# Designs tried in a protein design run: designed miniproteins, single chains. Part 93

Each design is a single chain, and the fold is of that chain. pLDDT is the mean over its residues in the fold that is shown.

## One batch from the design tools (miniprotein)

Design m3241
Fold by ESMFold2-Fast:
Structure m3241 (fold): chain A 77 residues (1-77)
Amino acid sequence: PLSPELKAVVLQMRMIALQSELYVLIRSGQITQQDLDDAEKEFEQILTEMKKYLDQSTVDKLTQSFQQTLDEARQSL
């Protein structure tokens, strides 16, 4: 099994990958309501897991960053 430190890194990388995918869709003008719904569900799953392995300050920072990405995605629909 992965150490807690490695799990924290993997979860942060998954969050960054999800944000990057959303930015590509926003910039290409191809974002759909389904993409937004799927991203929100994936984010909730990642957030639940992150709370087990990351400190609250890091979780809050990543949550704020992702919420900004979701707001931009909603404005692009």
Scores: mean pLDDT 83

Design m3242
Fold by ESMFold2-Fast:
Structure m3242 (fold): chain A 57 residues (1-57)
Amino acid sequence: SGAEAVAEAERALAEYRATGSEEAARRAQDHAVKAVALGEVERATAIGRELHALSRA
C-alpha cells in the first residue's frame, strides 16, 4: 500500500541519516517513488526532498 511504501521510505531515510549508507539512500528513493505511484504524493515528496538535501550536504 502507499502507507507501507511511505513507512519503508521513512525507515530507509532514517537509516541514511544515521549511517550515510548509499544502499539506504537508494531504498528510501525507491520506496518514495513507489509511494508517489500509490497516491502518497505529499509525504513521498517530503521524503525525496530530505533525501536530496542530505545527499548534497
Scores: mean pLDDT 83

Design m3243
Fold by ESMFold2-Fast:
Structure m3243 (fold): chain A 74 residues (1-74)
Amino acid sequence: SKEELIKRAEELIERLKELKEKNKDNPETVALLDHLIDQLEYVIKNLKENGHLSEAQAQAAIDTIEGIIKKIEE
């Protein structure tokens, strides 16, 4: 559902913000994390406001970003 996708994206944004604090002295990592936050915020806005992004497309974007987060956390 759109609600579950929004919740998942919001949870990933919180994880990204924690990673920014842990990596604050690494400007390249912070820039990457900011980019991922911006992408998730765009997905959330699209799902809430205009409905142009399909649930499948939103899920694919969220899955891709979660995979990147997991690699950074390793």
Scores: mean pLDDT 84

Design m3244
Fold by ESMFold2-Fast:
Structure m3244 (fold): chain A 91 residues (1-91)
Amino acid sequence: MIEIEVKVEANSPEEGMKKALEALDKAVKEALKEAGLDPDTAKVVDEEVKEEIKELEEGETKVHEVVLTVEDTATGKKATIKIKVEVKVKK
């Protein structure tokens, strides 16, 4: 299993949510490449959200954690990737 952990700091809750989504997208693409899958042909066949950031407040640290099972539709290869994004909002 490929695991990627990213930590981001934000000056506001809105910035924190935006950075979390950007970090998640980037981490998924990096994990696919590390797994030897082509991002253009790889599809998510299963998604398990273990922790979700729904709301952020100033001074909070929250984690978004997801486990994805991905299949390369061209080769039939599968990989399991775990992405953990920690967001800290400054006071």
Scores: mean pLDDT 81

Design m3245
Fold by ESMFold2-Fast:
Structure m3245 (fold): chain A 85 residues (1-85)
Amino acid sequence: MEEKKKELEKVMEEMKEYVASLSEEEKKKLLELSKELAKQTLTEEELFELQKEHLVKLLKKMGKSEEEIEKILKILEELAKEEKA
């Protein structure tokens, strides 16, 4: 479990660095997506699914492989399931 959390933390740090390296135009685009998510009256399940879709798009822009993206999503789903259990 701890190893999976460390892997997720590393990915989050990479995403943070990637966002910091983006142009002002790309940063505005990400901010607009965040505002759209915040405006939607979604259930927790709907919000989680939409967040996963945005995460996949961001990871693809970072150059992550399909295999790496699937691994990250699996870790995220396992952590969410364990919290509910």
Scores: mean pLDDT 70

Design m3246
Fold by ESMFold2-Fast:
Structure m3246 (fold): chain A 74 residues (1-74)
Amino acid sequence: MDEIVATDEEFQEVVDVTTKHTEALIKNGDLGGAEGVVLRMKEGLKRTVGASDEVKEEARQRIEELEKKIVEAR
């Protein structure tokens, strides 16, 4: 299916868990794993419906911060 239906709360929980996982991968030097998780987050953000634009924008900013951390860790 091309769409994921989630509430703001459900979407925020997934973003928080995924962000923490990505940061752990960066800390452990698994930059390839971290990039893979970030790519899946971007795809999830595009496919998610039901969550507010505000919550999606916060998630987008978090993704950008994670991408910056990955680049800086190279």
Scores: mean pLDDT 80

Design m3247
Fold by ESMFold2-Fast:
Structure m3247 (fold): chain A 65 residues (1-65)
Amino acid sequence: LLEKLKEIYEDAVKNKASKKELQGVKALILIELHGLSVEEAAKILGISKKTLRRNIRRVKKKYNL
């Protein structure tokens, strides 16, 4: 999972992915790998919980996570 999330993040940066997509990938790393809650990840990234959940959903659908 860590390797796949790292690869997704690097691909997103290389392909000039939107800020929303990059935030979604960062959120997945914080939650899945560091065990943070959605609320904690949202605070760290400076976005609302609703925006974070939407960004995560987009990333999961795009990369079949």
Scores: mean pLDDT 75

Design m3248
Fold by ESMFold2-Fast:
Structure m3248 (fold): chain A 65 residues (1-65)
Amino acid sequence: SADAEALARAEARGDRAVNSMTPEQVKAAADSLLNAGLVTEEQAEEIKKNAKSAKDIAKILKEIE
């Protein structure tokens, strides 16, 4: 089924609803990372603009290393 294939692809990409974050949640996560000293202000802004899930945030943090 096309729907089943679409769901499998969504799972592989990590873009399932359960993995999605609201803009407020992304902002809160970025602010928490900045307050903890784990990212710079510029990196926190990048997270706020580009991240849509916890996996996106983790990927950005890994690239910053």
Scores: mean pLDDT 70

Design m3249
Fold by ESMFold2-Fast:
Structure m3249 (fold): chain A 93 residues (1-93)
Amino acid sequence: GPVREELLKWLEENKDKTLTAGQVIKRLNELIEKAREAGDTDLARVLEKAVEMLKEKYKPTDLITGKEVGQILLEAAREEGNTDLAKEIEKIL
């Protein structure tokens, strides 16, 4: 759906960039809101799991690469059983 495409495009554009964990969490929360508004509950669950994982591993000011974000999203998609999203993330990384 449109929010999934927006996530994948953002990941592709940022995979070689360095971001703060706080910036990533903010962006993922924006995508969670959009996914919920669109009725994409499965995508919202994956993104919520990814935010949980980021908060456990990083402080808001910690620097992370888009590739590291992609690996966390991939793990979150796998844990939530979203096989199709996991495959699309793997193609970008």
Scores: mean pLDDT 91

Design m3250
Fold by ESMFold2-Fast:
Structure m3250 (fold): chain A 61 residues (1-61)
Amino acid sequence: MQKEIDESMAEIARTVALRYPMSPEEAGRLTRSLAALGIVDEELGRDPRNREAVEEAVREA
């Protein structure tokens, strides 16, 4: 489970980094904060809606 969550967060961090001009490290920290809010779940991390939620939160941040 931990590894699965880390994989999901890495994938989301990549998406965020591509969307916004920030370093992968910054995107990783942001994604981890969003995961603490229950946005990230490995099983659902592959669902495009989860990544959309992360990008939406980044846009509002």
Scores: mean pLDDT 57

Design m3251
Fold by ESMFold2-Fast:
Structure m3251 (fold): chain A 94 residues (1-94)
Amino acid sequence: SSEIELLKRLILHEIEELKERIKEVADEETYKELNELLDKAQEAIENDDYETALEIFKKIKEKIEEVFPDDKEILKMVEGLINGIKLLKQLEEE
């Protein structure tokens, strides 16, 4: 479906935007840890492994809540990505 491919591309683009936002606010060690998890999530999404991507995003959310508890923008971005991946999974299982 062209709609599924568009959603997948938008999610991958939003992950890149999240990486840039984290790079601006994180120390080098935290950025490296989160960037590695985000790279693994992107790979899972590209391979249509949405269950693995969601498990990785749970870890990302936990780390972001620990390191950036007051950054409502980053938390909303992560929640949006989790919801987008859930929707993508539902659409691809039809």
Scores: mean pLDDT 86

Design m3252
Fold by ESMFold2-Fast:
Structure m3252 (fold): chain A 56 residues (1-56)
Amino acid sequence: DIIATLKKATDASITSASISGSTFTLTISFTLNGVAKTVTATFSSILSAQAVTDII
């Protein structure tokens, strides 16, 4: 669950965002337990993408 992971992470930020039709792709960089991580997540709606961005 990306949302649960981001709530435990520090320094979360969106490094890339793209829109193609109704598909939203976000690349998120964050630190978890002192380790830098990057996750790419794809959403079928703006509301799903917004839920992630509201946590960052």
Scores: mean pLDDT 73

Design m3253
Fold by ESMFold2-Fast:
Structure m3253 (fold): chain A 90 residues (1-90)
Amino acid sequence: AAEEALEELRRFLEIAAEAAKAGVSTEEFLKAHPELVARAREILARIRAVAERHEEESLRMAEEAEARARSEEEARELALEVIRELLERA
């Protein structure tokens, strides 16, 4: 089930958004939180496996999780860049 994966992803995006508000770069965030990055990769791998069967719907759910991290444009950009890097590596 993707439910737990989406919940964990949302928490990851919230943490990334807070780091962006503090002026932390994407590279610094990934380096400072390697355990969080590893967890996010595992979550994204699980979401990707589900997405292959319901590709459009699963992608929209991931986009909704990204939207939840939005409170400021800078914070959202950091979260999206972190997630994009993790998706590319997953």
Scores: mean pLDDT 64

Design m3254
Fold by ESMFold2-Fast:
Structure m3254 (fold): chain A 74 residues (1-74)
Amino acid sequence: SATEEKVKELIEEIEKLIEKLKKGEVSIDQAIERGTELGRKFREIEGVSEEQEKEIEKAFDKFLAELLRAEAAA
């Protein structure tokens, strides 16, 4: 479905942002800005199931953990 595709794309974008942050390809400030945009994109997806919502939340939790690690290393 269109919802499944949007959910998959959002999770892939979050995972790519995590990898860019780990590699130092984006600054912490850039990562926060992009993460905020992805959060808005999540809110715009209609018909998200409870399971899909939990998967997206887990991806954001991983992102927040990597942000905290990056800040601790700075």
Scores: mean pLDDT 86

Design m3255
Fold by ESMFold2-Fast:
Parts: sequence; C-alpha cells; structure tokens
Structure m3255 (fold): chain A 107 residues (1-107)
Amino acid sequence: SLVEKIKEAAEKLIKVMERLAERLGDPRIRQLVEKFKKEAENLIKVLEDPNATVEQIRKEAEKFLKVANELLTALREAGADPEDIAEVSKLVNEILKLVQEYIEKKE
C-alpha cells in the first residue's frame, strides 16, 4: 500500500539521518533528528487513521517538511557531505510525493 511505502521511506530516511548525526557529533543535529522522528510518527499515525481528513494529513505533512528543511540546513552548516545531503533531500521528496498520491486517492 502507499502507507507502507511511506513508512519504509521514512524508516530509511531516519536511519540515514541517525548515521549522519553520529558521524557529525553535533548535538543540534541529534535534537533535530529526534524532533523529525516525532513528526514522522505523527504523519504516519494520521495516514493510518481511516477517519483523518485531507486537511489533517496536509497539516502533518507541512510540519514534517518544516523539520526536514531545518535538519537539511543544520546538516549543511555542520559540513555534511553533498552526497549525504542529496540522499536526505531525495528521500524527503519521495515521501512527500507518496503522501500527495495518498491524498489524491482519498478524495
């Protein structure tokens, strides 16, 4: 299902970000990764709720994207490799594309 694909992409993204947090050793990045994990969990909960509205899903996706962008900025400032930043960005965009497909099917 689309929800399972979103969960798999989110789990992969979290693993990449946890690896980068360990390598960089920046406590701000560790805090942002924990915040991101919470927002990813909130998004998945809304996607798994059959009573959730499209508006609720869009709001959780917006919160998810906001934290993802904060984390991408922090990774650049901490000197993360461009290839790692590109991988994080690609996974974020994949998740958002799948969420949009889910919203369109829920119409």
Scores: mean pLDDT 87

Design m3256
Fold by ESMFold2-Fast:
Structure m3256 (fold): chain A 78 residues (1-78)
Amino acid sequence: MTPAQLADLLAAVVDALARPDLSDEELRARITQELRARGYSEATAERLAEAAVRGARLLRKDPDMAAALRSLVEGHRA
């Protein structure tokens, strides 16, 4: 995984964490579209989106770690 792919994956995890109202299927579709817009192939975007949704599910049990990840991603965007 490239550093750019990791950064985009972490951003996708944060986005998924912000959308608990969306199903896993809706989150995967949304994240896949965003990653494709950033130049990823459909296959790579789908893999990263699935990893992001899975990561968000694990992080929902650790709010402190979720908050730290959000701060890190926002710092990178600024």
Scores: mean pLDDT 76

Design m3257
Fold by ESMFold2-Fast:
Structure m3257 (fold): chain A 71 residues (1-71)
Amino acid sequence: MLSEEERRLRAQRLATKYMIEANIYAAETGDEEKALKFINEISKLVRDGLERGLPVEELEARIKELFEKYK
């Protein structure tokens, strides 16, 4: 079983990965507004998920769904 600390770090690492992808998208397309909306929603999702003790796998799935929505 993952420690709470390790689970938090993995969740934040996933968020960072998708935030980087959003910034690359903004740089390539010029759609900074879309990238900002995505980043804000990831931040809220990760915070809420960690407070509720959601599995990292569920957080990852929700982040991927969000990313597809804002592609």
Scores: mean pLDDT 76

Design m3258
Fold by ESMFold2-Fast:
Structure m3258 (fold): chain A 97 residues (1-97)
Amino acid sequence: SMMSKIRELEIQAGEKWDSDPEEAERLLEEAARLAIKMLVDLHEKNSKPTLIEEVKATLAWLERRLGEEKILKMMKEFNVPEEIIEEIRKLAKEMEG
């Protein structure tokens, strides 16, 4: 599944964190792109609301690691609705608390 691929990239990033932090960041960016593609596909098909919420939580976690600006740019490039972008940003801020 797409989620399995995203989780594998997160694991690989964790393994690289101390030895190659630039590669770790690149792997997290790839995880973010896959998560955004998955979110757009699920939204267009109006399917699997529980999985949509899981993908939103994943993107909020990635926004906290990669930064708001980078994730915002990626989401806009994939035409993610502004309402969904703001929801993900709010989730990321709640994870800081």
Scores: mean pLDDT 83

Design m3259
Fold by ESMFold2-Fast:
Structure m3259 (fold): chain A 55 residues (1-55)
Amino acid sequence: DLIDEGAKKASEGQSTEAYDLLLKAGAPKDKAIRAVIAAMIDPEDALEITRKILA
């Protein structure tokens, strides 16, 4: 699941890889950027936060 991989990469500080994965998953640019930043700030809840932002 590209969203799960993107959230994981963001939580690990790999912002470029995370952003690319979320774009491949069909996320719009603005939501992908916000999701990556949010997941990096709160890595414990990265997947939940990413899914909420992309909804």
Scores: mean pLDDT 83

Design m3260
Fold by ESMFold2-Fast:
Structure m3260 (fold): chain A 84 residues (1-84)
Amino acid sequence: EEEEKKRLEEILKRFDEEMKAGNPRATKIADIYLKARRLYFEEKKPVDEILKFINEMAEFYGLSEEEKEDIIRLFKYDLELVKK
């Protein structure tokens, strides 16, 4: 859990730096992440469907396995925060 928080901070910092640099890849990552959150919090989709969505969209946009895993980790961390 402490390792997960540290990982989240590293992902967010890297992502923020890439967005400030105008990297279009960072925009795609943000789009997938925000859509995944909306599917869960607004549309009440089950987690397994959302994870499939993240995998499919990451593959469609040509993201690396690491970038895909970062999106999944951010999403799962959000779920843990909501559950307390």
Scores: mean pLDDT 75

Design m3261
Fold by ESMFold2-Fast:
Structure m3261 (fold): chain A 64 residues (1-64)
Amino acid sequence: SSELKKMKEIFTFVSDEIGKVFDEALEEGRKNNLSLEETQKLFQKLLDEKVPKIKEEVEKILKE
């Protein structure tokens, strides 16, 4: 069904975007010699900043 196809597209998109944020947090943590706790806080901050953009793209997929 078209609904199942949209769900797969959404899950793939969200998974890929979270993965990018995770990679960015790891790279920045490495560059700045951050602790595990500091790297986790950075990941949360970067993810929070990206959530509105992810939401917009998910809404676009749902409307198409």
Scores: mean pLDDT 85

Design m3262
Fold by ESMFold2-Fast:
Structure m3262 (fold): chain A 91 residues (1-91)
Amino acid sequence: SEEKLKRELETMENLYKAGEMAGAVAEKLLAGASREEAEKLGREKIEELPEEYKPIGETFLAAALSDPEAALKGYEEFKKKYEEAKKKYEE
């Protein structure tokens, strides 16, 4: 149903925001930024998430700080899934 697809898209949008934050943190670390600068960027983006998604944001931030290459790859895969879901909703 359209309502189910809309709810799935809304959930994916919030997860996408958390993943985008992790991707940005990972890119910043891979570009040679300090852990402190990268974490500050992540924290600022987490504060913009709905309360229910802040724990997920914290988990994604920790993953990006620990393994930025894996976090960036995960974000790129999730971005493709999000775009596919969005196109399906628009059909």
Scores: mean pLDDT 81

Design m3263
Fold by ESMFold2-Fast:
Structure m3263 (fold): chain A 91 residues (1-91)
Amino acid sequence: QLVKQQMEELAKKVIEEVAKKIGAEIVSLSEPVFVGDTVFMKAEAKGKEKLTITAAAVRNPDGTLTASATARYDDGTLVASLQLPPVPLSP
């Protein structure tokens, strides 16, 4: 459960960081979806245009977490992407 919480928080963090990078406000967050060692999250955000941020956080065998997010407009146009450095799991 603690690992799942850390994965969810890292997915949220990468969403927040990409939103800050493009000057967008987060309007809503999806529920986390866990598939094996990966969690997926989606955010609806608004900057100058409405956009969707999709994030994934992965638990690695070495005890680290990695996360990435991609922001796109409703027409599918890529706005930004970001990958965070690996983060060690807390005990």
Scores: mean pLDDT 82

Design m3264
Fold by ESMFold2-Fast:
Formats: sequence, structure tokens, C-alpha cells
Structure m3264 (fold): chain A 73 residues (1-73)
Amino acid sequence: GGLLEALEKGLAALKAAKSKEEAIANLRQIADETPDPGGRAALGAAVRDLEAGVSIEEMIASIERGIAHLRSL
């Protein structure tokens, strides 16, 4: 899938996660399964940001803005 598909899968995983640790594990798995280099890089960056202290709520908002922007192109 492309970048948009990767971001949509990542967003679903973040919303379903019961902990930050679960969110990080799920995003890593989705990134590893993502053929699109941009999608893999974006999800990898999201994992690093979560590990650096960004909240799940902030990450959800960021990815939702990214998806909205890509859909407007």
C-alpha cells in the first residue's frame, strides 16, 4: 500500500491500543509490513516520537491532519 494506506492503518492501531507500549508494537509491525518507503518512514518516525514522550492523543491528531492533507491533494 501507499503512504495514505499506511497512515490509515497506523491511525486505527493507535485508536485501538490500550497502552503506549501496545501502540508502539503495533506501529512497528505495520511499518515492517508496509511496502511503501514513505509509509514505513512515517510510521517509524511516529514510533520514535511516541518513545520520545509524544502522547497517543497528540500522535492521533497529527496523523489525522496528515491524512486530511493527503486527501486534499
Scores: mean pLDDT 86

Design m3265
Fold by ESMFold2-Fast:
Formats: sequence, C-alpha cells, structure tokens
Structure m3265 (fold): chain A 91 residues (1-91)
Amino acid sequence: AEAAARRAHAEEALAIFEKEFAELKREFEAVVESDPERAQQIIEGLEAAIPVLERLKEAVRESAPAVAARIDAFIAEVKATIAEMRAKLAA
C-alpha cells in the first residue's frame, strides 16, 4: 500500500539524515577553530536539511504518526545543534 511505502521511505530517509548529522557534528568540531568558512557551510547545510525533514514529516503525519513524531524530535535536535554551533562560531 502507498502508506506503507511512504512510511518505509521516511524511516530510511530519517536514518540517512541521522547518520549525516552525526558526521557533520564531528566535522564541525574539527574545523570550528581552524576553518570558520567550512564551519559556516556545515551550519548552512543543516539549515537546508530542515525543510526536507519537514516535508518528510508531513508525508507520514496521518499514515505513521509515530514516525512523524520521531522526525519532529530530530528537527528539534538539529535546530538546537545549529544554535549551539552558531554560538561557538561567534565566540
């Protein structure tokens, strides 16, 4: 069914975003003091991912509310991390 396919796609996409997010956090820590331009690019990449995650959440909101809730929690974590990264870059 289409709902099951959308759920599976959203779960797979979320797993990929979580993996990339962990990698970008590690890269940011490595470059924030030595390469501020790269640190800024990482922040911009994370900000660009938020609308994609919001669309994934909307696609499964009715068919898989538990997956939508997991995506929503992840969006909140990404936003909090962006705020922390911006504070570190400004220091």
Scores: mean pLDDT 87

Design m3266
Fold by ESMFold2-Fast:
Structure m3266 (fold): chain A 72 residues (1-72)
Amino acid sequence: GIEEAKKALEAGDLVGALNALYRTLREMDLSVEQRQAVMEKLSEAGIAYARGDNEEAKKHLEEALRLLEAAA
């Protein structure tokens, strides 16, 4: 859930954070617009991580987390 994603981000575990946020997205009852906004940030984080840009990946993961917290 959201707490697992927060702990992963604090630990610098970007892969763990990404997986926790995708799981939270699947479990939450979100509008189509809210779901799309979160998915866009998670996609951007995954692309940044694949490029080796850990700072950009973390930024996008933090933005996705903020969107999910606002929707909860």
Scores: mean pLDDT 83

Design m3267
Fold by ESMFold2-Fast:
Structure m3267 (fold): chain A 69 residues (1-69)
Amino acid sequence: SRREAARRLAETIGRLAEEDPELAAKVMQSVADSLPGEARQAATEMAKAAENGDPEKARSYAERLADLV
């Protein structure tokens, strides 16, 4: 389902934020550009958290994004 796909993506991005925060930020910014409203905002916040080296915060926003899909 779309929700399961979004959750798997969120988990992958959360892990990527730990391993490669620059790539995680770039991927999430691309995703944010394709999303409307609150989902875009969550994806943008996740990109910022990943860029700032805060993987826990990035995961939190990833979970929020998965809930909003």
Scores: mean pLDDT 74

Design m3268
Fold by ESMFold2-Fast:
Structure m3268 (fold): chain A 95 residues (1-95)
Amino acid sequence: KIEIEDISAGPGDTIVKEFDGAKLTVTLSSASPSALTLAGRFISSFKKYQVGESFSVVDPDDGKVLSFKVEAENDDEERTKEIDEVRNARSEELR
């Protein structure tokens, strides 16, 4: 379970959280309490997001943008995608 209290960051810092075979990267434009609350909500809602998605949210306190990125934890998944791309390219060459 992920908690906001476990997050320590200042303005311009990047926070990385890992869970169930994926990781979430959060870049903060500010360290306001509302920015940390939004980051925590995104982390808690992570299960509804797909790997490779990116989001941005405007901090209501200072109007700056918070950026979020969801990435796969395992390099093996990325390697599987590369193998599939090679297979597809080979199929096109046979045309």
Scores: mean pLDDT 52

Design m3269
Fold by ESMFold2-Fast:
Structure m3269 (fold): chain A 66 residues (1-66)
Amino acid sequence: ETPLEVAEKALSSIDGVGPEAARRAAQALLDGNLEEAVKILVESGVDEKTARAAATHVKAAIDRLR
């Protein structure tokens, strides 16, 4: 329901992303920091292209909930 919950759920569905990493990346997106979210996902084992696409998609979903 909340933007944070939507982002966390979407990011945690990515293979290799644990709940803690998903929460940190979701918070970074809410703070407007796309690059930090991508970095967190890459450090979790997601390749950069997939991480950037996922972070961008989730940010668009957050913006839709405004």
Scores: mean pLDDT 81

Design m3270
Fold by ESMFold2-Fast:
Structure m3270 (fold): chain A 57 residues (1-57)
Amino acid sequence: GSAAETARARAAARGAAEAGRFLGVDEAYQLGKQGSEAPTAEEARALRDQAGRLLGG
C-alpha cells in the first residue's frame, strides 16, 4: 500500500497497544506495538486485528 495507508495502519495498531496497556492485557499491548512498527500496512493490520481479538473477542 501507499505510505499513507501504512502510516494509518500503524496508528491503528498503536491505538490497540494503548488499549491493551490500559486494560492490562500485555499480549494485546505487545501485538499492537509490533503492528505500530510493522514495515507494511498488511502486517500492521494483521497484528492490530490479533490485538483487537484479545481486547474484545
Scores: mean pLDDT 84

Design m3271
Fold by ESMFold2-Fast:
Structure m3271 (fold): chain A 99 residues (1-99)
Amino acid sequence: SSLSPELQEKLRLLEKAVQDSLDALLAEGITPAALEASRARLTALIEKTFDPEVAQRLLALLEETVERLRKAKTPSEVYEIFVEFLQRVREVLEAAAAG
């Protein structure tokens, strides 16, 4: 199913923040400090942007994603992890839109 224009805009904001986090992690490396900075920024955006029930689901996905990133060894793995995160985010938003 297609997302509403409002949910598409919210997803676009999250996609941009994820891209910024990807760029930072690829430039600085996957350090505990860089992961925590990305986690904090994405958490703040999710809490600000989405309704509480949706935000809770997205934050659970973010925590899973951060744990996968801690184990990543290559730029390709980091990219794939974020692509899977955004795909799962879209699925949560589509389910929420369906009721």
Scores: mean pLDDT 86

Design m3272
Fold by ESMFold2-Fast:
Structure m3272 (fold): chain A 60 residues (1-60)
Amino acid sequence: DEEIELGVRQLVVAVQRVSDSRPYNGLHQYFGLTEEQAQEIDERTRRRAEEAEEFIRRAE
């Protein structure tokens, strides 16, 4: 849909401006998250991937 394309373009522009003009740690604020919340989400995602890899290794 046209609205989706506009949303994607807006995100690209926002990411470029954040990457170019703002500190890296400011990115979590863009998503309405605290630094701790962003790290927790990242850690949970990482742990899930590690558990999957461990399960595969155990199958070997």
Scores: mean pLDDT 57

Design m3273
Fold by ESMFold2-Fast:
Structure m3273 (fold): chain A 64 residues (1-64)
Amino acid sequence: MKKWVLVSSSDEEEGKALAEEIMKKTGGDGYFVVPKLSEEEGLKLAKELSEKLNAHVSGVGTEE
């Protein structure tokens, strides 16, 4: 099963850089950068994406 990283960030470029670093360390297959979300909203989105992509999605939040 593919591994994906979900990053919530107020800055898209910062979020992309963080996601790429995490993917290099964890061997992830892809990432998503989304607008700043609460931890609860991020977890809900990660579950929804894991079902739609048939993949494991882990959430990584930024400070809110």
Scores: mean pLDDT 67

Design m3274
Fold by ESMFold2-Fast:
Structure m3274 (fold): chain A 65 residues (1-65)
Amino acid sequence: ASVPATLSAPLKAAVENAVETLKSVGTPSTDSLTEALGNVSDLGKSLDESTQDIDDAKKVLLASV
């Protein structure tokens, strides 16, 4: 899965870090994926990011598994 270049820097970094972690584990667990999605969502809320940007980030994360 690819991370869109148009994501905000904090969201992009969080998604990239999560994708890398999932790849390094080999077999992503539901717990690890849920935590990664939660972190992306929390950053979006904290930074007043648009819902669309958060949804796009979640979609990329899910596509990485």
Scores: mean pLDDT 62

Design m3275
Fold by ESMFold2-Fast:
Parts: structure tokens; sequence; C-alpha cells
Structure m3275 (fold): chain A 61 residues (1-61)
């Protein structure tokens, strides 16, 4: 983000990086995020996971 504010585009970029098999993010980090927010269902790409991640960012950021 160039505006200094974490918005929907920043969250979508993070989700894209977490779902990218060539991402520099560690497998352990991706697995931890999926367990915390994605659950055993559709994983990091599902709408419920994205909603939880945005809500978390809104509260923490």
Amino acid sequence: SGDGVLDEADVEALIAEMTDPNSSLSAAFKAAVERSFGGPGDGVADAAFRARLRERVRREG
C-alpha cells in the first residue's frame, strides 16, 4: 500500500501471497494463519476466511 492505510487491496494482496505456492512466506506461517482463520473448510481463499482476516486487521490495525 502506498497510502499508509491497510485497506481491502492490501488484505487481498496478503491473501494472494498466502495462497501462492511460490510465496516467500513460510509453510508454517501459512498453516498457522489457515488454522486461526480458515478452519478445515475452503482454506485461505474462502469468503469466511477473508471476512475474518479483514475483521482482525480492522481491530488490530
Scores: mean pLDDT 58

Design m3276
Fold by ESMFold2-Fast:
Structure m3276 (fold): chain A 70 residues (1-70)
Amino acid sequence: SEDFKSALLAATKGLSLPAVAGLIDLGVKYASSKEEAIKKRNAGIEILKERGAPQPLIDAFNAKAKAILA
């Protein structure tokens, strides 16, 4: 949700991009449902893009998130 994205953006303010990616990975990995995991993954990708993460980091995160959701 937008609220989740906004909360993550606020909570990760001042953190390094790898730390932000790690927190998003944990949120995706420990989601209680596939729907929650997909929602957290999509919000995480948006935050990484907004914070100017390089494309290889976004691609690696996306591939890892897909593996968790399979």
Scores: mean pLDDT 72

Design m3277
Fold by ESMFold2-Fast:
Structure m3277 (fold): chain A 62 residues (1-62)
Amino acid sequence: AAPLVTVSRSTVTDAEGRSSTATQLQFSEELKERIHQAAEEGRLRDREDFDKLLEEIKKELE
C-alpha cells in the first residue's frame, strides 16, 4: 500500500546563488479524499476525530 504521508526535500537556489532546503509534506490522495469527506460530514471536530479517521484509513490501505 502507498504511504499516507510522504516527506520530500528539495534544494532551492535564488537569483543570488544562495541555496536553501525546502521540506514538504505530501498526503496521499486517499487520505486527502477521506479527510475532505469527513470534514464535509462534520466528523472532524477535534483531534480525537482526526486520529480515529487516520486509524481507519491505515487499516484500509495497509
Scores: mean pLDDT 66

